# Designs tried in a protein design run: designed miniproteins, single chains, continued (4). Part 69

Each design is a single chain, and the fold is of that chain. pLDDT is the mean over its residues in the fold that is shown.

## One batch from the design tools (miniprotein)

Design m14392
Fold by ESMFold2-Fast:
Structure m14392 (fold): chain A 67 residues (1-67)
Amino acid sequence: MSLREILEAGAGGAAARAAKLLSERTGADLADIEVRLEVTEDTATGTARYGDEEVTVTVSLEEVLNP
């Protein structure tokens, strides 16, 4: 697996966590929650939005670069 594949999986996981947290906070259905994924060289970020509410989850992957 490439590093990019690992980062993309991390971003997907972060977005799923953010959506679940937002759903629990607002009572919104997961289908009504907008998610966005962002991948950098060393971080994976997932953001969930519902109306004026937003949750962002960032996973640091520094240990992958400096074990």
Scores: mean pLDDT 73

Design m14393
Fold by ESMFold2-Fast:
Structure m14393 (fold): chain A 85 residues (1-85)
Amino acid sequence: MAIWTLVDEKGNKIGTVEASGGAGYALDGAQVQLPKEVVEKLANATGPVTVDVEAFGRMVQVELSNPKLESLEGAEGPARVVKLP
């Protein structure tokens, strides 16, 4: 499974999520910032949430599921990968 670590702007861990699809699996172990609205959507979701994430200088559509959130904090701006594995 591709596991993404969700971080805030200071690099503090706010949770983990499972990423699916080709791009999601290629970024296994990545640290990702998500907007607060997306973090809240994940916390309330009963199934996968589709998100557009900025990675490698482009927007990539990724399906996120099974979130384990320690905080409902999020980042300002668009969803983006901040650290590659």
Scores: mean pLDDT 78

Design m14394
Fold by ESMFold2-Fast:
Formats: structure tokens, C-alpha cells, sequence
Structure m14394 (fold): chain A 77 residues (1-77)
């Protein structure tokens, strides 16, 4: 299921970056929902983009929105 793939991808990326502990269970679930939303929007606009690239862009967009909403400071890219 797409949601499970996005959730696993987010967990692995955030764990590797050492950011997983910055998110509550509720905030992580919200991040998954936002990433799924952005993934579907990117898929509609850029159908030729690879699944991995779409997930990466969806994560970046979701993380930015969540950080702004909850006042979480993200490291510079």
C-alpha cells in the first residue's frame, strides 16, 4: 500500500538524519499524511518523475509545512 511505503521511507530517512526523535507519534502521523498528499500532487504534475524522486520531494514539502505549523527548526539544506 502506498501509505505504508511512504511511512517506511519517512521513518528510514528521519532516523538516518537523526530527526526522528524531534517528532511525537501524532506529528509523525501528520507528516505521513502531508507526504502522501504532496506525493499525489507531484504525481499528477510530473508523471514521468521516478517514484523515489516523488517521495523525496513529497517528504521535503511535508517536512517544511509541518515545521512551519508546529515551530520545529529544520537544519539548512
Amino acid sequence: MLREEIEKFLEEVLKELGLLDLFSEEQFEELVELALKYYEEIKKKYPEMSDRQRMELALIAALAELAEKHGIELPPV
Scores: mean pLDDT 77

Design m14395
Fold by ESMFold2-Fast:
Structure m14395 (fold): chain A 67 residues (1-67)
Amino acid sequence: SSKLDEVIKELQRLREEALKRGDLSSAEYLDQVIAQLEKSKSESKELQNTTIEVARITLKRVRERLE
């Protein structure tokens, strides 16, 4: 749960950065990823871990674009 919450916080931070830059497409995409992670909280830890790993790859790519 803590690891998943950390990833969600980082995605929310990138979403705010995208909005500040006027990058609405990145903000919309990040909203979708955040929603998927929130839904995964009702799933098993195994499925949560898989979702987290996919989100981490997404996080890295978006972060490199915004930074």
Scores: mean pLDDT 78

Design m14396
Fold by ESMFold2-Fast:
Structure m14396 (fold): chain A 73 residues (1-73)
Amino acid sequence: SEEEELQWYMRVVFDAAVERALRRERPRPVPAEEARRAAELSREEIRRLEEEDPEAAVLAALERADELILRSL
């Protein structure tokens, strides 16, 4: 369901936020074009991206979560 999918994306965001907090790292600035491209990624692509670029995966998961929330309204 879309609710289960949203929960999965939020879990990706939460895990990345915890990792960043533990490292005390500053979030990198994300260009608008990169954010747009991230929003187009599928769940499978986001999962793969999580292993290579966690910050990009977080951005993609947030964009997908926003879409799912808007669709549920």
Scores: mean pLDDT 60

Design m14397
Fold by ESMFold2-Fast:
Structure m14397 (fold): chain A 101 residues (1-101)
Amino acid sequence: MEKKVEEFKKELEEFAKEAKEELEKLKEEMLKKGEEAKEIVRKLTQKATAESLRLIGMTIQFIIENKLPEEYKEELFEHTNKLSKEIIEYAEKLIEEVLKE
């Protein structure tokens, strides 16, 4: 059980890393295409929100499928919330870059 929880935490970490990379790529692609700053901000916000919700969904699914004890549920939600926050904060940094003329 402990090893399975640790492996899943690594999957969540990889997902968060990929989400941040996709946000960076999305910003660069939109800037290259000459998209308006307002549109870039909107799409980055939408992407970050969707990825954060997906992390939460992945965690809920894992908990249900594995019938995890309460102690492991708390640990996983704490980890997921931390990663979701990191994705949002990363998007905020990218938005700040876009808004600087």
Scores: mean pLDDT 86

Design m14398
Fold by ESMFold2-Fast:
Parts: structure tokens; C-alpha cells; sequence
Structure m14398 (fold): chain A 95 residues (1-95)
């Protein structure tokens, strides 16, 4: 996902939820926090805590995705890999 597109999605989610995620976090992390708040009805502080607990799992999935893409000779942006890894971890967490 293009970084510019992700920032627009973040802004819309912040507006919808009536919150402002800390600006010291990456766009992907801010998006994850907002998704956890929207899907689970978590307050901002609890969503941040959940993301911190999931971070090692996201990094593991990102590495796995990179290895699989390299094996298949496919090229995907780092942003797309991070977003894909995060979505997979969120889906597994929400099961």
C-alpha cells in the first residue's frame, strides 16, 4: 500500500473514531491501533497495549512473507509486506 494512501485511511479512521493516535508511531502501527479500536471497541490505550504484544508476531510474519515472495521471484514493496503481515496477525488475533 502506498504510504500516502495509508495516511488518508488513518485520517478517516481517526475522524470516524474521534481520536488522534500518537504521531511518533509509524503509519502501519497507527493503522493497526485504529483497526483494533474499530473492530474490538477498545479504547486507545488498550489498543496500543495489544499492538505492542503483537509486534513480535507481525515481524515474524513479515519475514515469512519476504522469504515466500523471494522463493516465487515476486517483488512487492516493503509497505505492502508490512501491511499484509499486520492484516494476517490481526485476523489470527480476532479469531
Amino acid sequence: MEEETLEKIIAELEKRLGVKVPDDLSPVERYAILRLMETLGLPLDEAIEVLQKLRPKVEEREAEMRANLAKRGRTVSDEAIRHGALERVLVEYLQ
Scores: mean pLDDT 76

Design m14399
Fold by ESMFold2-Fast:
Structure m14399 (fold): chain A 94 residues (1-94)
Amino acid sequence: SKEEQIKEIEEQLKLALKQAEELFAQGDYEGGVTVIEITLHELSKTSDEESKELLDKARAEISEVRADKSLSNEEKLKKVKEIIEKLLEELKKL
């Protein structure tokens, strides 16, 4: 069902965020962001169009944060977490 698909996406995103936070704690900010970006890309391949649009938008926003040379790694981490939290809330509304 759509509800089961959204729940599976939510669970995979939460797992990816946890793995990324473990990498961030080790100072591996690049690795942590990469885990999230790969997870968003893989989930978008198996998602319906509405979920895919939200996942692709989040990936684009994270790419912009990653490229922003004015932000510290800690500020990038905070913004990436905010993007994923917003994505999870938007997915729940589908």
Scores: mean pLDDT 85

Design m14400
Fold by ESMFold2-Fast:
Structure m14400 (fold): chain A 87 residues (1-87)
Amino acid sequence: SHHEELLKELEKILKKIGEALEKGDEEAMQKYVRELSKLLKENLSDEEAEKAERAILQAMLDVKAGRMTAEEAVKRVVEELRKLLEE
């Protein structure tokens, strides 16, 4: 489905954000966050995009604080995005 293609593209960018976080590459992280935000805004309503961006920011903070791994954060965000696309 079109939703599965979108989720795969979002997951690819989320994995790149996770890698940048693990490496401490702030510039790469910001670049991929901007690309992710653009993709969300092009495919979701403004309200849905804001919800998705908040979930992503919270997951990034949890990874930085050592409360979860980057892999766990990617899985959580993909699940939240799937729910959003299925509304």
Scores: mean pLDDT 83

Design m14401
Fold by ESMFold2-Fast:
Order: sequence, then C-alpha cells, then structure tokens
Structure m14401 (fold): chain A 87 residues (1-87)
Amino acid sequence: SLKRQITKGVSLYTGGLIRLIGAGFDLDLEDKRVGEIAYEAARLAARDLEKGLEAARKAIELASPRVARDIEAAVELLREGQKLLES
C-alpha cells in the first residue's frame, strides 16, 4: 500500500533526524564537537539528505566508537526512510 509505504518512510526519516539531534545531547564532554556536527547534520538532512549525510560522515570519523554507532544507526534510518518516500 502506498499509504503504508509513505507512513513508514516518514517514521524512519523522522526517527533518523531525532537520533542525530540526540547525539548532540550526549553527556560525554569529549564528544561535544561531534554532537555539534551531528546536530548540524540533522539540520542539513531536513532540507538536503546528501549534505546531511556528508556532515554525519564527518561526525562518525571524529566520534568515539559508541557515539559513531549511534550516528550510523541514525544514517541508516534516514537512508531507509528516503528510499520509501522516493518509491
């Protein structure tokens, strides 16, 4: 169903944005700059997925393994959501 596909796509994409924003509120002070870049990635992805993914990639490169995994999970949600919305 097209309606189900759109609903799932919106849910996944929104979930990805929320997870990227959440990375910006990590309480690990060593990852503060990574959180700032992840927040900017969310802002960019809301308008331009490709630019958001470029910023998210930079955050992943600078992040601790735990924070990098959280950002990677957010990126996967964004990509899956976009695929459903483009279908």
Scores: mean pLDDT 77

Design m14402
Fold by ESMFold2-Fast:
Structure m14402 (fold): chain A 63 residues (1-63)
Amino acid sequence: SGAQDFVDAKVEELSKTDADIAAKLRKIFEALIKAGWSAQQLKDEYEPLVEKLKEAKKKEEEE
């Protein structure tokens, strides 16, 4: 499906930079797909979610 293809492509791309964030994104997006989210809804959520995950990781690394 378009939603699954989008998630797979973005997780692969992100995993080259940060495998932990990529794994968390995959789990969240797989849950959203099961909840009936469309590819467009996932695209809209992608950048905000990745930013939140990066901020959370940076906060943990500073502690």
Scores: mean pLDDT 81

Design m14403
Fold by ESMFold2-Fast:
Structure m14403 (fold): chain A 81 residues (1-81)
Amino acid sequence: SAAEEAEIRLLRDIAIAEAREHLSPERTKVVERALERIEARSRSFAEAAALITRLAQVTKEAVARGLSVEELERRLEEVVA
């Protein structure tokens, strides 16, 4: 539905905005690519919302723990897989 599409877009935009505030532009692009892959592969609103929420949580944890770019990329790949 249009409402579900709007919610997914909002969740994505929030995740990207938080990444932009705490990560370099290059690292933010890693997050953006992972979000695009989640949207492309998700079969339902519930699946997309859950995966985007998990990706946002993983990104926040990586920032809080000072994880490397490589470790962030690895953890985001686990969310998308």
Scores: mean pLDDT 82

Design m14404
Fold by ESMFold2-Fast:
Structure m14404 (fold): chain A 72 residues (1-72)
Amino acid sequence: SSDDLVNKAKELSKKYSEKDTEENKELSRAALVYGSAIVGRTASGLPPMDFTEETLQKVRDALKRSEDAVAK
């Protein structure tokens, strides 16, 4: 279920936060954002998102681009 995917995202976020590196902080944040997106889609009645390593990396990249745009 989408709730299982949200729990998986929270567990990954916690796991990444165990290492105090910039990469792990970015992945931890991306996992939480991905979890929130799954909740948003479910609340809107949209099909569930697949939780994959590829999608997690895409979320991380999107967050980096957003931060770069704000910094300029």
Scores: mean pLDDT 71

Design m14405
Fold by ESMFold2-Fast:
Structure m14405 (fold): chain A 91 residues (1-91)
Amino acid sequence: SYAELAERMKAAVAKYKPIADAYYNADEAERKELLKKEGWTANSDKEAVTELFRAAAEEAGLDPDALLAAYRGEELPPDLLERYRKIAEAG
């Protein structure tokens, strides 16, 4: 159901939000250490956080763009919302 998928998304955001927040609030040295610790290959802040949520979404069976939008508190684009709805209805 959509409710079950929403709970999985909340759990994924709760798990990965502290890591993403740490990266965004870190200085240059702390960011380098975090990239090394998490095994990220990204060369920019945007790539690092995007890669984190891509991996999180893959682990949870979720859309990575929808999960990243949820983390940022953004409204899901209509296309992503429709894909998310179809996944929920199929499960």
Scores: mean pLDDT 65

Design m14406
Fold by ESMFold2-Fast:
Structure m14406 (fold): chain A 69 residues (1-69)
Amino acid sequence: SLLERIAERELAELEARLRALAAQKGTDVLSRADLAPLLPESVLARLPERSTVEQALAAFREHAAAQLA
């Protein structure tokens, strides 16, 4: 569906941004403050103070799935 295609595109763009930020900081772990400009507040609130790129992506995927339900 169109919504699934939008979610896949947003997830791919988010992954690219998160990996670029991690590379810039020289770490695989990002703080909530680092993620704040990249993630919706509802997703950010569900994450611990420090998260891996994979954890941030998983939280966003869960958020997207909930929006489609």
Scores: mean pLDDT 79

Design m14407
Fold by ESMFold2-Fast:
Structure m14407 (fold): chain A 129 residues (1-129)
Amino acid sequence: SQKAKDVRNAADYLGNASLNLAGAYDLLEAAIKSSPSDAVHYRSNAAGSLEVASDYLKKAYELLKKAGEEFAPLVKQAQELSKRAQDLAERARTADVAELPELADETRALSNETNNLYNQVKQRYEQLT
């Protein structure tokens, strides 16, 4: 059904978002361990990965909205995670070096929460097939 396809595609986007958030965490950890000149490049790349993750989260919640009103709680979760990814991307570019460990921890938490949402959406897809 179209509903099952939309939910499956939403799960795939959430999986890609989770991978990009994990990648952003690794880049922020690299920035913490790097020289000031190298840290700028790692922070910029982390921000890019966070922006890509935010876009995938948006694609996921738009598909869940199309799938039906029963997915409204999952849509709300994905919207919140997308906004947090955008906020973290800006902070990755602009924050003081001393704030990088907090940004890395928040990015890891966001990655874990996104993976949990991925598992919830995947379970809902399995119930439709």
Scores: mean pLDDT 91

Design m14408
Fold by ESMFold2-Fast:
Structure m14408 (fold): chain A 94 residues (1-94)
Amino acid sequence: SSSQQQQIQQVKDQLRSVFTQGVQLRNDGRVYVQQGDYTSFDQVYSQFQTVRRQGISLVNQLRSTGDPDYITFGDSYVDTFNSMVDSINSYRSS
C-alpha cells in the first residue's frame, strides 16, 4: 500500500542518515584519541552506541517486511555497522 511504501521510504531515509552519522562519529572518535581528547572521545563513543542501536533496529524493520529488495537494502549496511563497532572499540583499547 502507499502507506506502507511511505513507512518503508522513511525507514530507508533514516537508515541512510544513521549510517552517515555513525561513520562521522567513528572518524571523530579516532581523531579525538589521536589528540588525547578522551572526554570528547567518551561523548562520541556514547553517541555512536545510540546510533548503532538505531541502525540495527532500522535494518531489522526492513528485514521484517519479507521483501527481498528491502532486505537487500538493509543488509548492505550490516557488515559496515559491524566494521564500525570493531574500529571504534579498537580506538578505545589503544
Scores: mean pLDDT 84

Design m14409
Fold by ESMFold2-Fast:
Structure m14409 (fold): chain A 96 residues (1-96)
Amino acid sequence: GGAASDYESLAETLEEAIKALDQPNALELVRKYAEKARQAVDSLERDGDTEGAKELRELIDAAVQAVENGDIETAKELFEQARKLAREKAEEYRAK
């Protein structure tokens, strides 16, 4: 429960964003999943993880910008980095 479950849910949302990159309406779907991810990041920041939230927000925003510029490969790499960070944070919070 708590932060570990929130980071796991965030990682799942980011995985859906990665899958959306292969769809004909990638930009629309990515914006939808990025909005969900930003809401999760804002919640985690309010709960005290300011450093993790900042890094995740920067990766998500950069990934969305890459999609808007048609750079799907860069967007995929950035979302995969964000998903990896979210999973690492989930493990850290589970270990206590």
Scores: mean pLDDT 84

Design m14410
Fold by ESMFold2-Fast:
Structure m14410 (fold): chain A 73 residues (1-73)
Amino acid sequence: SVQEEMEKLLAEFEKIVQDLLEHTDLSDEQRKQIEAILAETKKKVAAAIAKGDKDTALAILEESAAEIEKIIA
């Protein structure tokens, strides 16, 4: 189902972010910002999935990934 696909994408996003946090030398401020983005992303994506809005869920994941990339660049 679409819900299961979106939940799987969120779980994969969380795993990628966790791997980044574990394998990248980040400042305390960068780590804090990335953890805050992950927490906010989980809340927003869960809300979008609950509404059946997959386009919004995908957009949130894409925006969050881009924001994290800017922090570590």
Scores: mean pLDDT 85

Design m14411
Fold by ESMFold2-Fast:
Structure m14411 (fold): chain A 120 residues (1-120)
Amino acid sequence: MAEQEAARERLRELMREILERLAKFAKENNLELVIFYDENSPISRMVKEIAEELKEENPELKISLYDVSENPELAKKYNITSVPTFLFIKDGKVIEKIEGIPGPVELDVRIKELEEKLNS
């Protein structure tokens, strides 16, 4: 295989793992996971495609997807300045915002901090 194809597959696998962790955390804590993406961004489009696959596999997951170009007022309302951006929403309130793609260590820290806030 070409090195570029192998790198793309590894990136997709990492993105899927990150999204599965975010979606699982949202489900376990009765939160909505909102994802802002841009169809013109290859990486955020990959995030959108994986999120749609997760929704099809697990219809009980509360995942909402918004293209910032198609939804400029929503992007402005939630102060979305980069893509992808992930929001955890509870009862219409933003509980946490994650801008860009978190690394595995950053994701673990962010989830633990949010879990502590929710159990306070």
Scores: mean pLDDT 82

Design m14412
Fold by ESMFold2-Fast:
Structure m14412 (fold): chain A 98 residues (1-98)
Amino acid sequence: MPTPSEEARLEALKERIEKLLEEMLERARKLSEELAELVEKAAELLKKLPVEEQVELLKEAQKKVAPELEARLEKEGRDAGEEDLAEYLRRVSELILE
């Protein structure tokens, strides 16, 4: 059996992932039905993986997409709009589904 410390760490990671996926899905539903379906598929795939692999995939996807979005917004001198958030969620979900 995993140690109590390891169990607590895995449960904390699982809760964080579940909350993040729920937030992503809620945001996607407000933007478009097609985006919501894509995010839901990515979430279902992630849930089939071990918690540690879920964390790594999410971190890698976010690291690839977030800086690109930030750089674009800085160049344009504007805040993130719904279109930028939709593109972010789409790209993160596509990377997870690979």
Scores: mean pLDDT 75

Design m14413
Fold by ESMFold2-Fast:
Structure m14413 (fold): chain A 83 residues (1-83)
Amino acid sequence: SMAAFEALLERLREEARKIAEELAEKLNKKLSPEEFEVLVMQALGHLLVERGILELPEDVLAELEAEAERLQPALDRLAEELR
């Protein structure tokens, strides 16, 4: 059901946040809130692929796309710092 998928996505977001927290600590760098949210989104994307969740409900996909678009400037800045 859609509700069960939303519950699964919430659990994956919690796992992604924990992964992002561990990565932030290991990077030995103080991240902005936006840079931290980039790490959360990257971890979430990785978890979705790893768990074989390749098809998302349209409303969920739209929310994730909007969040990714909002975070794009922070992702671009972080990518430049890694060059």
Scores: mean pLDDT 77

Design m14414
Fold by ESMFold2-Fast:
Structure m14414 (fold): chain A 86 residues (1-86)
Amino acid sequence: AEERIAALEEEVAKLFKEEYPKLPKEAQEKIDEILRETQAAGAAQATEEAARAVVAEGLRKLAEVAKEAGKEELAKKLLELAEALA
């Protein structure tokens, strides 16, 4: 499970690095807001399980923004990572 999550995180990070700078500014701003909200909500959690649930929800929101921007592969990988964390 941990090895699969780590591999998926690496795939998502690589796609984000390649695709994020190609996104329209509005999509980048939405992603930045989701990341800030997810980090704040995750830091407020008392357990690792609750923190993982917050991250999974943030990843689902990021996947919606990626899909709206036409980045279907990034959206798919974000959803796969969210499902692995839930």
Scores: mean pLDDT 80

Design m14415
Fold by ESMFold2-Fast:
Structure m14415 (fold): chain A 72 residues (1-72)
Amino acid sequence: DAPVNRDRVLRGQVAVLIARYRAGAPVSTIVRQAIATFRRLGVPRDQRRRIVDQLVDAGVITPAQARRILAA
């Protein structure tokens, strides 16, 4: 299954994105950074979907922005 180190790094990056948004970073920057992180770490589609759902639930992004991230 997925390497533990990659999953740990990914969780850390998601936490950073949420923290940046709460600190006032533009949502367009958060969307761009999420796409770049998913591409850099080779995140599988199912895991991307779960993370994007967590960002929607946290109020960081909208469902429309979630679809955009998953389409990239």
Scores: mean pLDDT 76

Design m14416
Fold by ESMFold2-Fast:
Structure m14416 (fold): chain A 84 residues (1-84)
Amino acid sequence: AAAARAALEAERARLRAELDALVAEGRAKMAELDKRLAEAEKAGDQEKIKEIEKERLAFSEKYTPREVALQSRLRALDAELAAL
């Protein structure tokens, strides 16, 4: 029914907005880390470089599962909509 399609489209729009926000968060964090890394490299600060790489890994560990989960649900919703 049209109501089922509308509900799936609304859920898809919500999840796409969440994914867009997550991608923006990731890009902002990577830009911050890249800037800090460039500054540390210019200063020859090996300890700061290590801290930045550790922060990058910690961010990735939290970020990647969230991105994968959102992308997986969006693919499932797209398949459900295509089957209607």
Scores: mean pLDDT 87

Design m14417
Fold by ESMFold2-Fast:
Structure m14417 (fold): chain A 85 residues (1-85)
Amino acid sequence: VDPELAQYVADRLGVEVEDPTSPEGLEKIAEALRARGAPADLTGLDVKSLLTFLKNAAIPPSRIVDFLERLGTPWGRALAAALRA
């Protein structure tokens, strides 16, 4: 997971973690997303997979919200809403 991208997402969600790329940090991000309407079965491992995908796809920060909204998934909508705030 890219540390800068993980920290950016944690900051936008108001999540305070020592290392947002750790299993504990990723699970806290998943908890914040579930509180904002992400599926109840969302895990830190799912967060890790999505952040890795976004980094590898080279989605620029200015396009992340639009990209996630276009996915049409509850996961994508929840993360887009969090990053929009």
Scores: mean pLDDT 75

Design m14418
Fold by ESMFold2-Fast:
Order: sequence, then structure tokens, then C-alpha cells
Structure m14418 (fold): chain A 113 residues (1-113)
Amino acid sequence: MEELKKKIDELIERIAAGGVTLEDMNELVKLMNESPELARYAGRKVRELLRARQALPMTDEEILRLAAMLLGVHPEVAREVGVSDEDIEAIRAAMKEFLTEEQARAFLEGVRE
């Protein structure tokens, strides 16, 4: 568990640095699909990252929407936070791995804290 959390930290830091590959994104989604606890942990790390790099205040709804777009869209969960069907389709076309509905919800709860 703790080793998997460290791997999530490393992947999220690469996303932050703008050096992330599609392979890294798929690996992150695989790790989040291991357990709801790991998905929530990743969500909390994404929230910390977005707040740290924020130049202007973002609402919690905007943070949730951006997080849902960045990582492994589950269509129903992504729609609930306001991601467009076109963006969902584009992300699904690019990604090999997707969050299950349960893990997607756990991830977004982590983003909410």
C-alpha cells in the first residue's frame, strides 16, 4: 500500500511538471483501480497540486471538473461534475485504462477532501 502511494506521488509530480506520458497516465489509472483508498489518495494529491499551482481562485466544482478530465474518465461520473460528452469521448479515445465507477467516485471524493 505505502509503496503504491509513493508511486502515485511520483506520477502526479510528473503530471505537474508537464513531462507526463500517456503510459504514465495509464499506469496511474491502473494504480487507482487497485483500491478505492488509492483512488481517494490520488484525488487528495491532485487537489493539493491544483491548489499549489493556482494563479487565480478556482471553485471546488472547477477543481472536480478539471480532475475528472485529467484522469481516467468514467462517463457517468464525469458528466455529474460537468465534463462535456465531447471531452469524455476524446479522453476515452486517447486512454487504454479507465477508472471503474467506484474508483472514479472515490477519486473525486479525495479531490473534495
Scores: mean pLDDT 72

Design m14419
Fold by ESMFold2-Fast:
Structure m14419 (fold): chain A 75 residues (1-75)
Amino acid sequence: IEELEKEVEEAIEKIRNAKNLEELEKAGQRASEYTEKLAEKLKEMGKEEEAERFRKEGDQRIKAAVLEATARLEA
């Protein structure tokens, strides 16, 4: 779980630091994949409410980071 949390944070950081749209797309995809894996692991451990919370918060953070990075790259 700690490893997946770290990978989500690193993927979001890569979204913010993406140098081009291709890199942004890959970082966004990776962040979504790790967020889903973290949610799955929490659900397997019986932490279903925590899994829902991480999915919702992760999705919001990824969308915000993608929107900001897209604006930066298209400017």
Scores: mean pLDDT 78

Design m14420
Fold by ESMFold2-Fast:
Structure m14420 (fold): chain A 85 residues (1-85)
Amino acid sequence: MKPPDLSADAQKQVDELVAKAHKYVEQADKYDKQGDKDKAIELLGKARDLYEKAAALAREAGDDWLGGVLEVAAAVTSTVKKNIS
């Protein structure tokens, strides 16, 4: 039985937020490797906030599993940020 799909608009918004969060994580890694810890921490904070927004939107749209996965991504991002700090 096919599970209920997210609406096209909700799916697009989740995908956009996740893509932007991934971009910030990649930029943070580059700055951390260059020794710019403050900038890396700022970018990881932005990535975490985007994952949390995507998780909330997924849950509101009825995808609790995707919401949970994105909440874990936010938590991992917070842990990486803490280890740099």
Scores: mean pLDDT 79

Design m14421
Fold by ESMFold2-Fast:
Structure m14421 (fold): chain A 76 residues (1-76)
Amino acid sequence: SLEEQQKKINEVIVKEAKRLLPVFERLYRFHKEYAEDYKKAIDLFKKAIEDPSNAQELFEEALKLVEETRAKLKAA
């Protein structure tokens, strides 16, 4: 039951990562000053799509990087 729940969560996360990937690729193109942070997040989203079993951890790490980048933009 726990493995089945995790599989369903990972499927939802992969769909969300596929939806968000084009958005962050566009942000990477427009915010070159934070290019490395966005690039790392993009790579984590791609890895979550390629490795669904670890999708939740990879997705959460990617979102954390995005949030940290947003905080830097707000402080500037």
Scores: mean pLDDT 79

Design m14422
Fold by ESMFold2-Fast:
Structure m14422 (fold): chain A 61 residues (1-61)
Amino acid sequence: SEEDLEKLRKWAEERGLSPELIALIESLFKQRKVPVTPENIDELVREAEEQLAAIRAQLAG
């Protein structure tokens, strides 16, 4: 679990994802208790991006 999250973080750094997005993705993996697989990464990255966009929109007005 912890080792998988470390690999996810390195993958995200290589991809150039923002620290905010990386933190949200890690949180989603922990909350949903799904394995860190390429398919789950792609799906949760998409969900995290949508959630972050919604949060930013709410803060902006």
Scores: mean pLDDT 78

Design m14423
Fold by ESMFold2-Fast:
Structure m14423 (fold): chain A 90 residues (1-90)
Amino acid sequence: SERERAARITALKIRIVGLLFELQLTSTDQALVDRVESIVNQLLSNLKPSAENQQLIEELTALANAETDPASRAKMLEIVDLLKEIQQLI
């Protein structure tokens, strides 16, 4: 139903914001955190399928794969997966 879909999207967004907050508290790379936050905020403002949004997801995925800290990498990859799940629900 529309209500169940909206509730699921809200729960996924809350999870993403929580992971971003944890990344901000635990990462020593402020430039990386700032870029991830920028990409996530841009995508959360409009997650509809588009070439621009696909490029942003690809950039976030590349940043995650380049991350040497396993905990930060795992959080970033989870954010990517959650963003993709929201896109499938829209």
Scores: mean pLDDT 86

Design m14424
Fold by ESMFold2-Fast:
Structure m14424 (fold): chain A 66 residues (1-66)
Amino acid sequence: VQQFLQANPRLSLFVPKQITDVGTLQQLKPTLESLLADPSQAAALLEQLRPFLPQDYLNKVRELFS
């Protein structure tokens, strides 16, 4: 899990250290990769991240793609 985030430093910007469960990261990976590849779809992709991230962190991510 930590190795996954270390190999993908851009993903670590959107995944708090607390979310290190392998299953959770596997579920988030395609959404995070899509968000990084096409930020124009950020609103829809952020909805998929919502159950895994606190609202204050989602606001910070929103600012990055504003």
Scores: mean pLDDT 57

Design m14425
Fold by ESMFold2-Fast:
Structure m14425 (fold): chain A 71 residues (1-71)
Amino acid sequence: SAKEKFDEVVARLRARHPELQPVVDELRAWYEENPDATLEELARRFMRLLMEHATPEQVDEAAAILQEVFG
């Protein structure tokens, strides 16, 4: 499913940047409060959290992984 692909994106990013675990935890907490959120809303929230907490290189890598998994 598309959500399983999104989980793959998150897993790949965490494997390369384990320091981003707090971003993943925050996203999970948000999703538990918004269980009807679409994949697009989930991805948008994830990118926003990365822009707030991650380096530009980590954001670029996340975008590249998203494109690789979904493109």
Scores: mean pLDDT 80

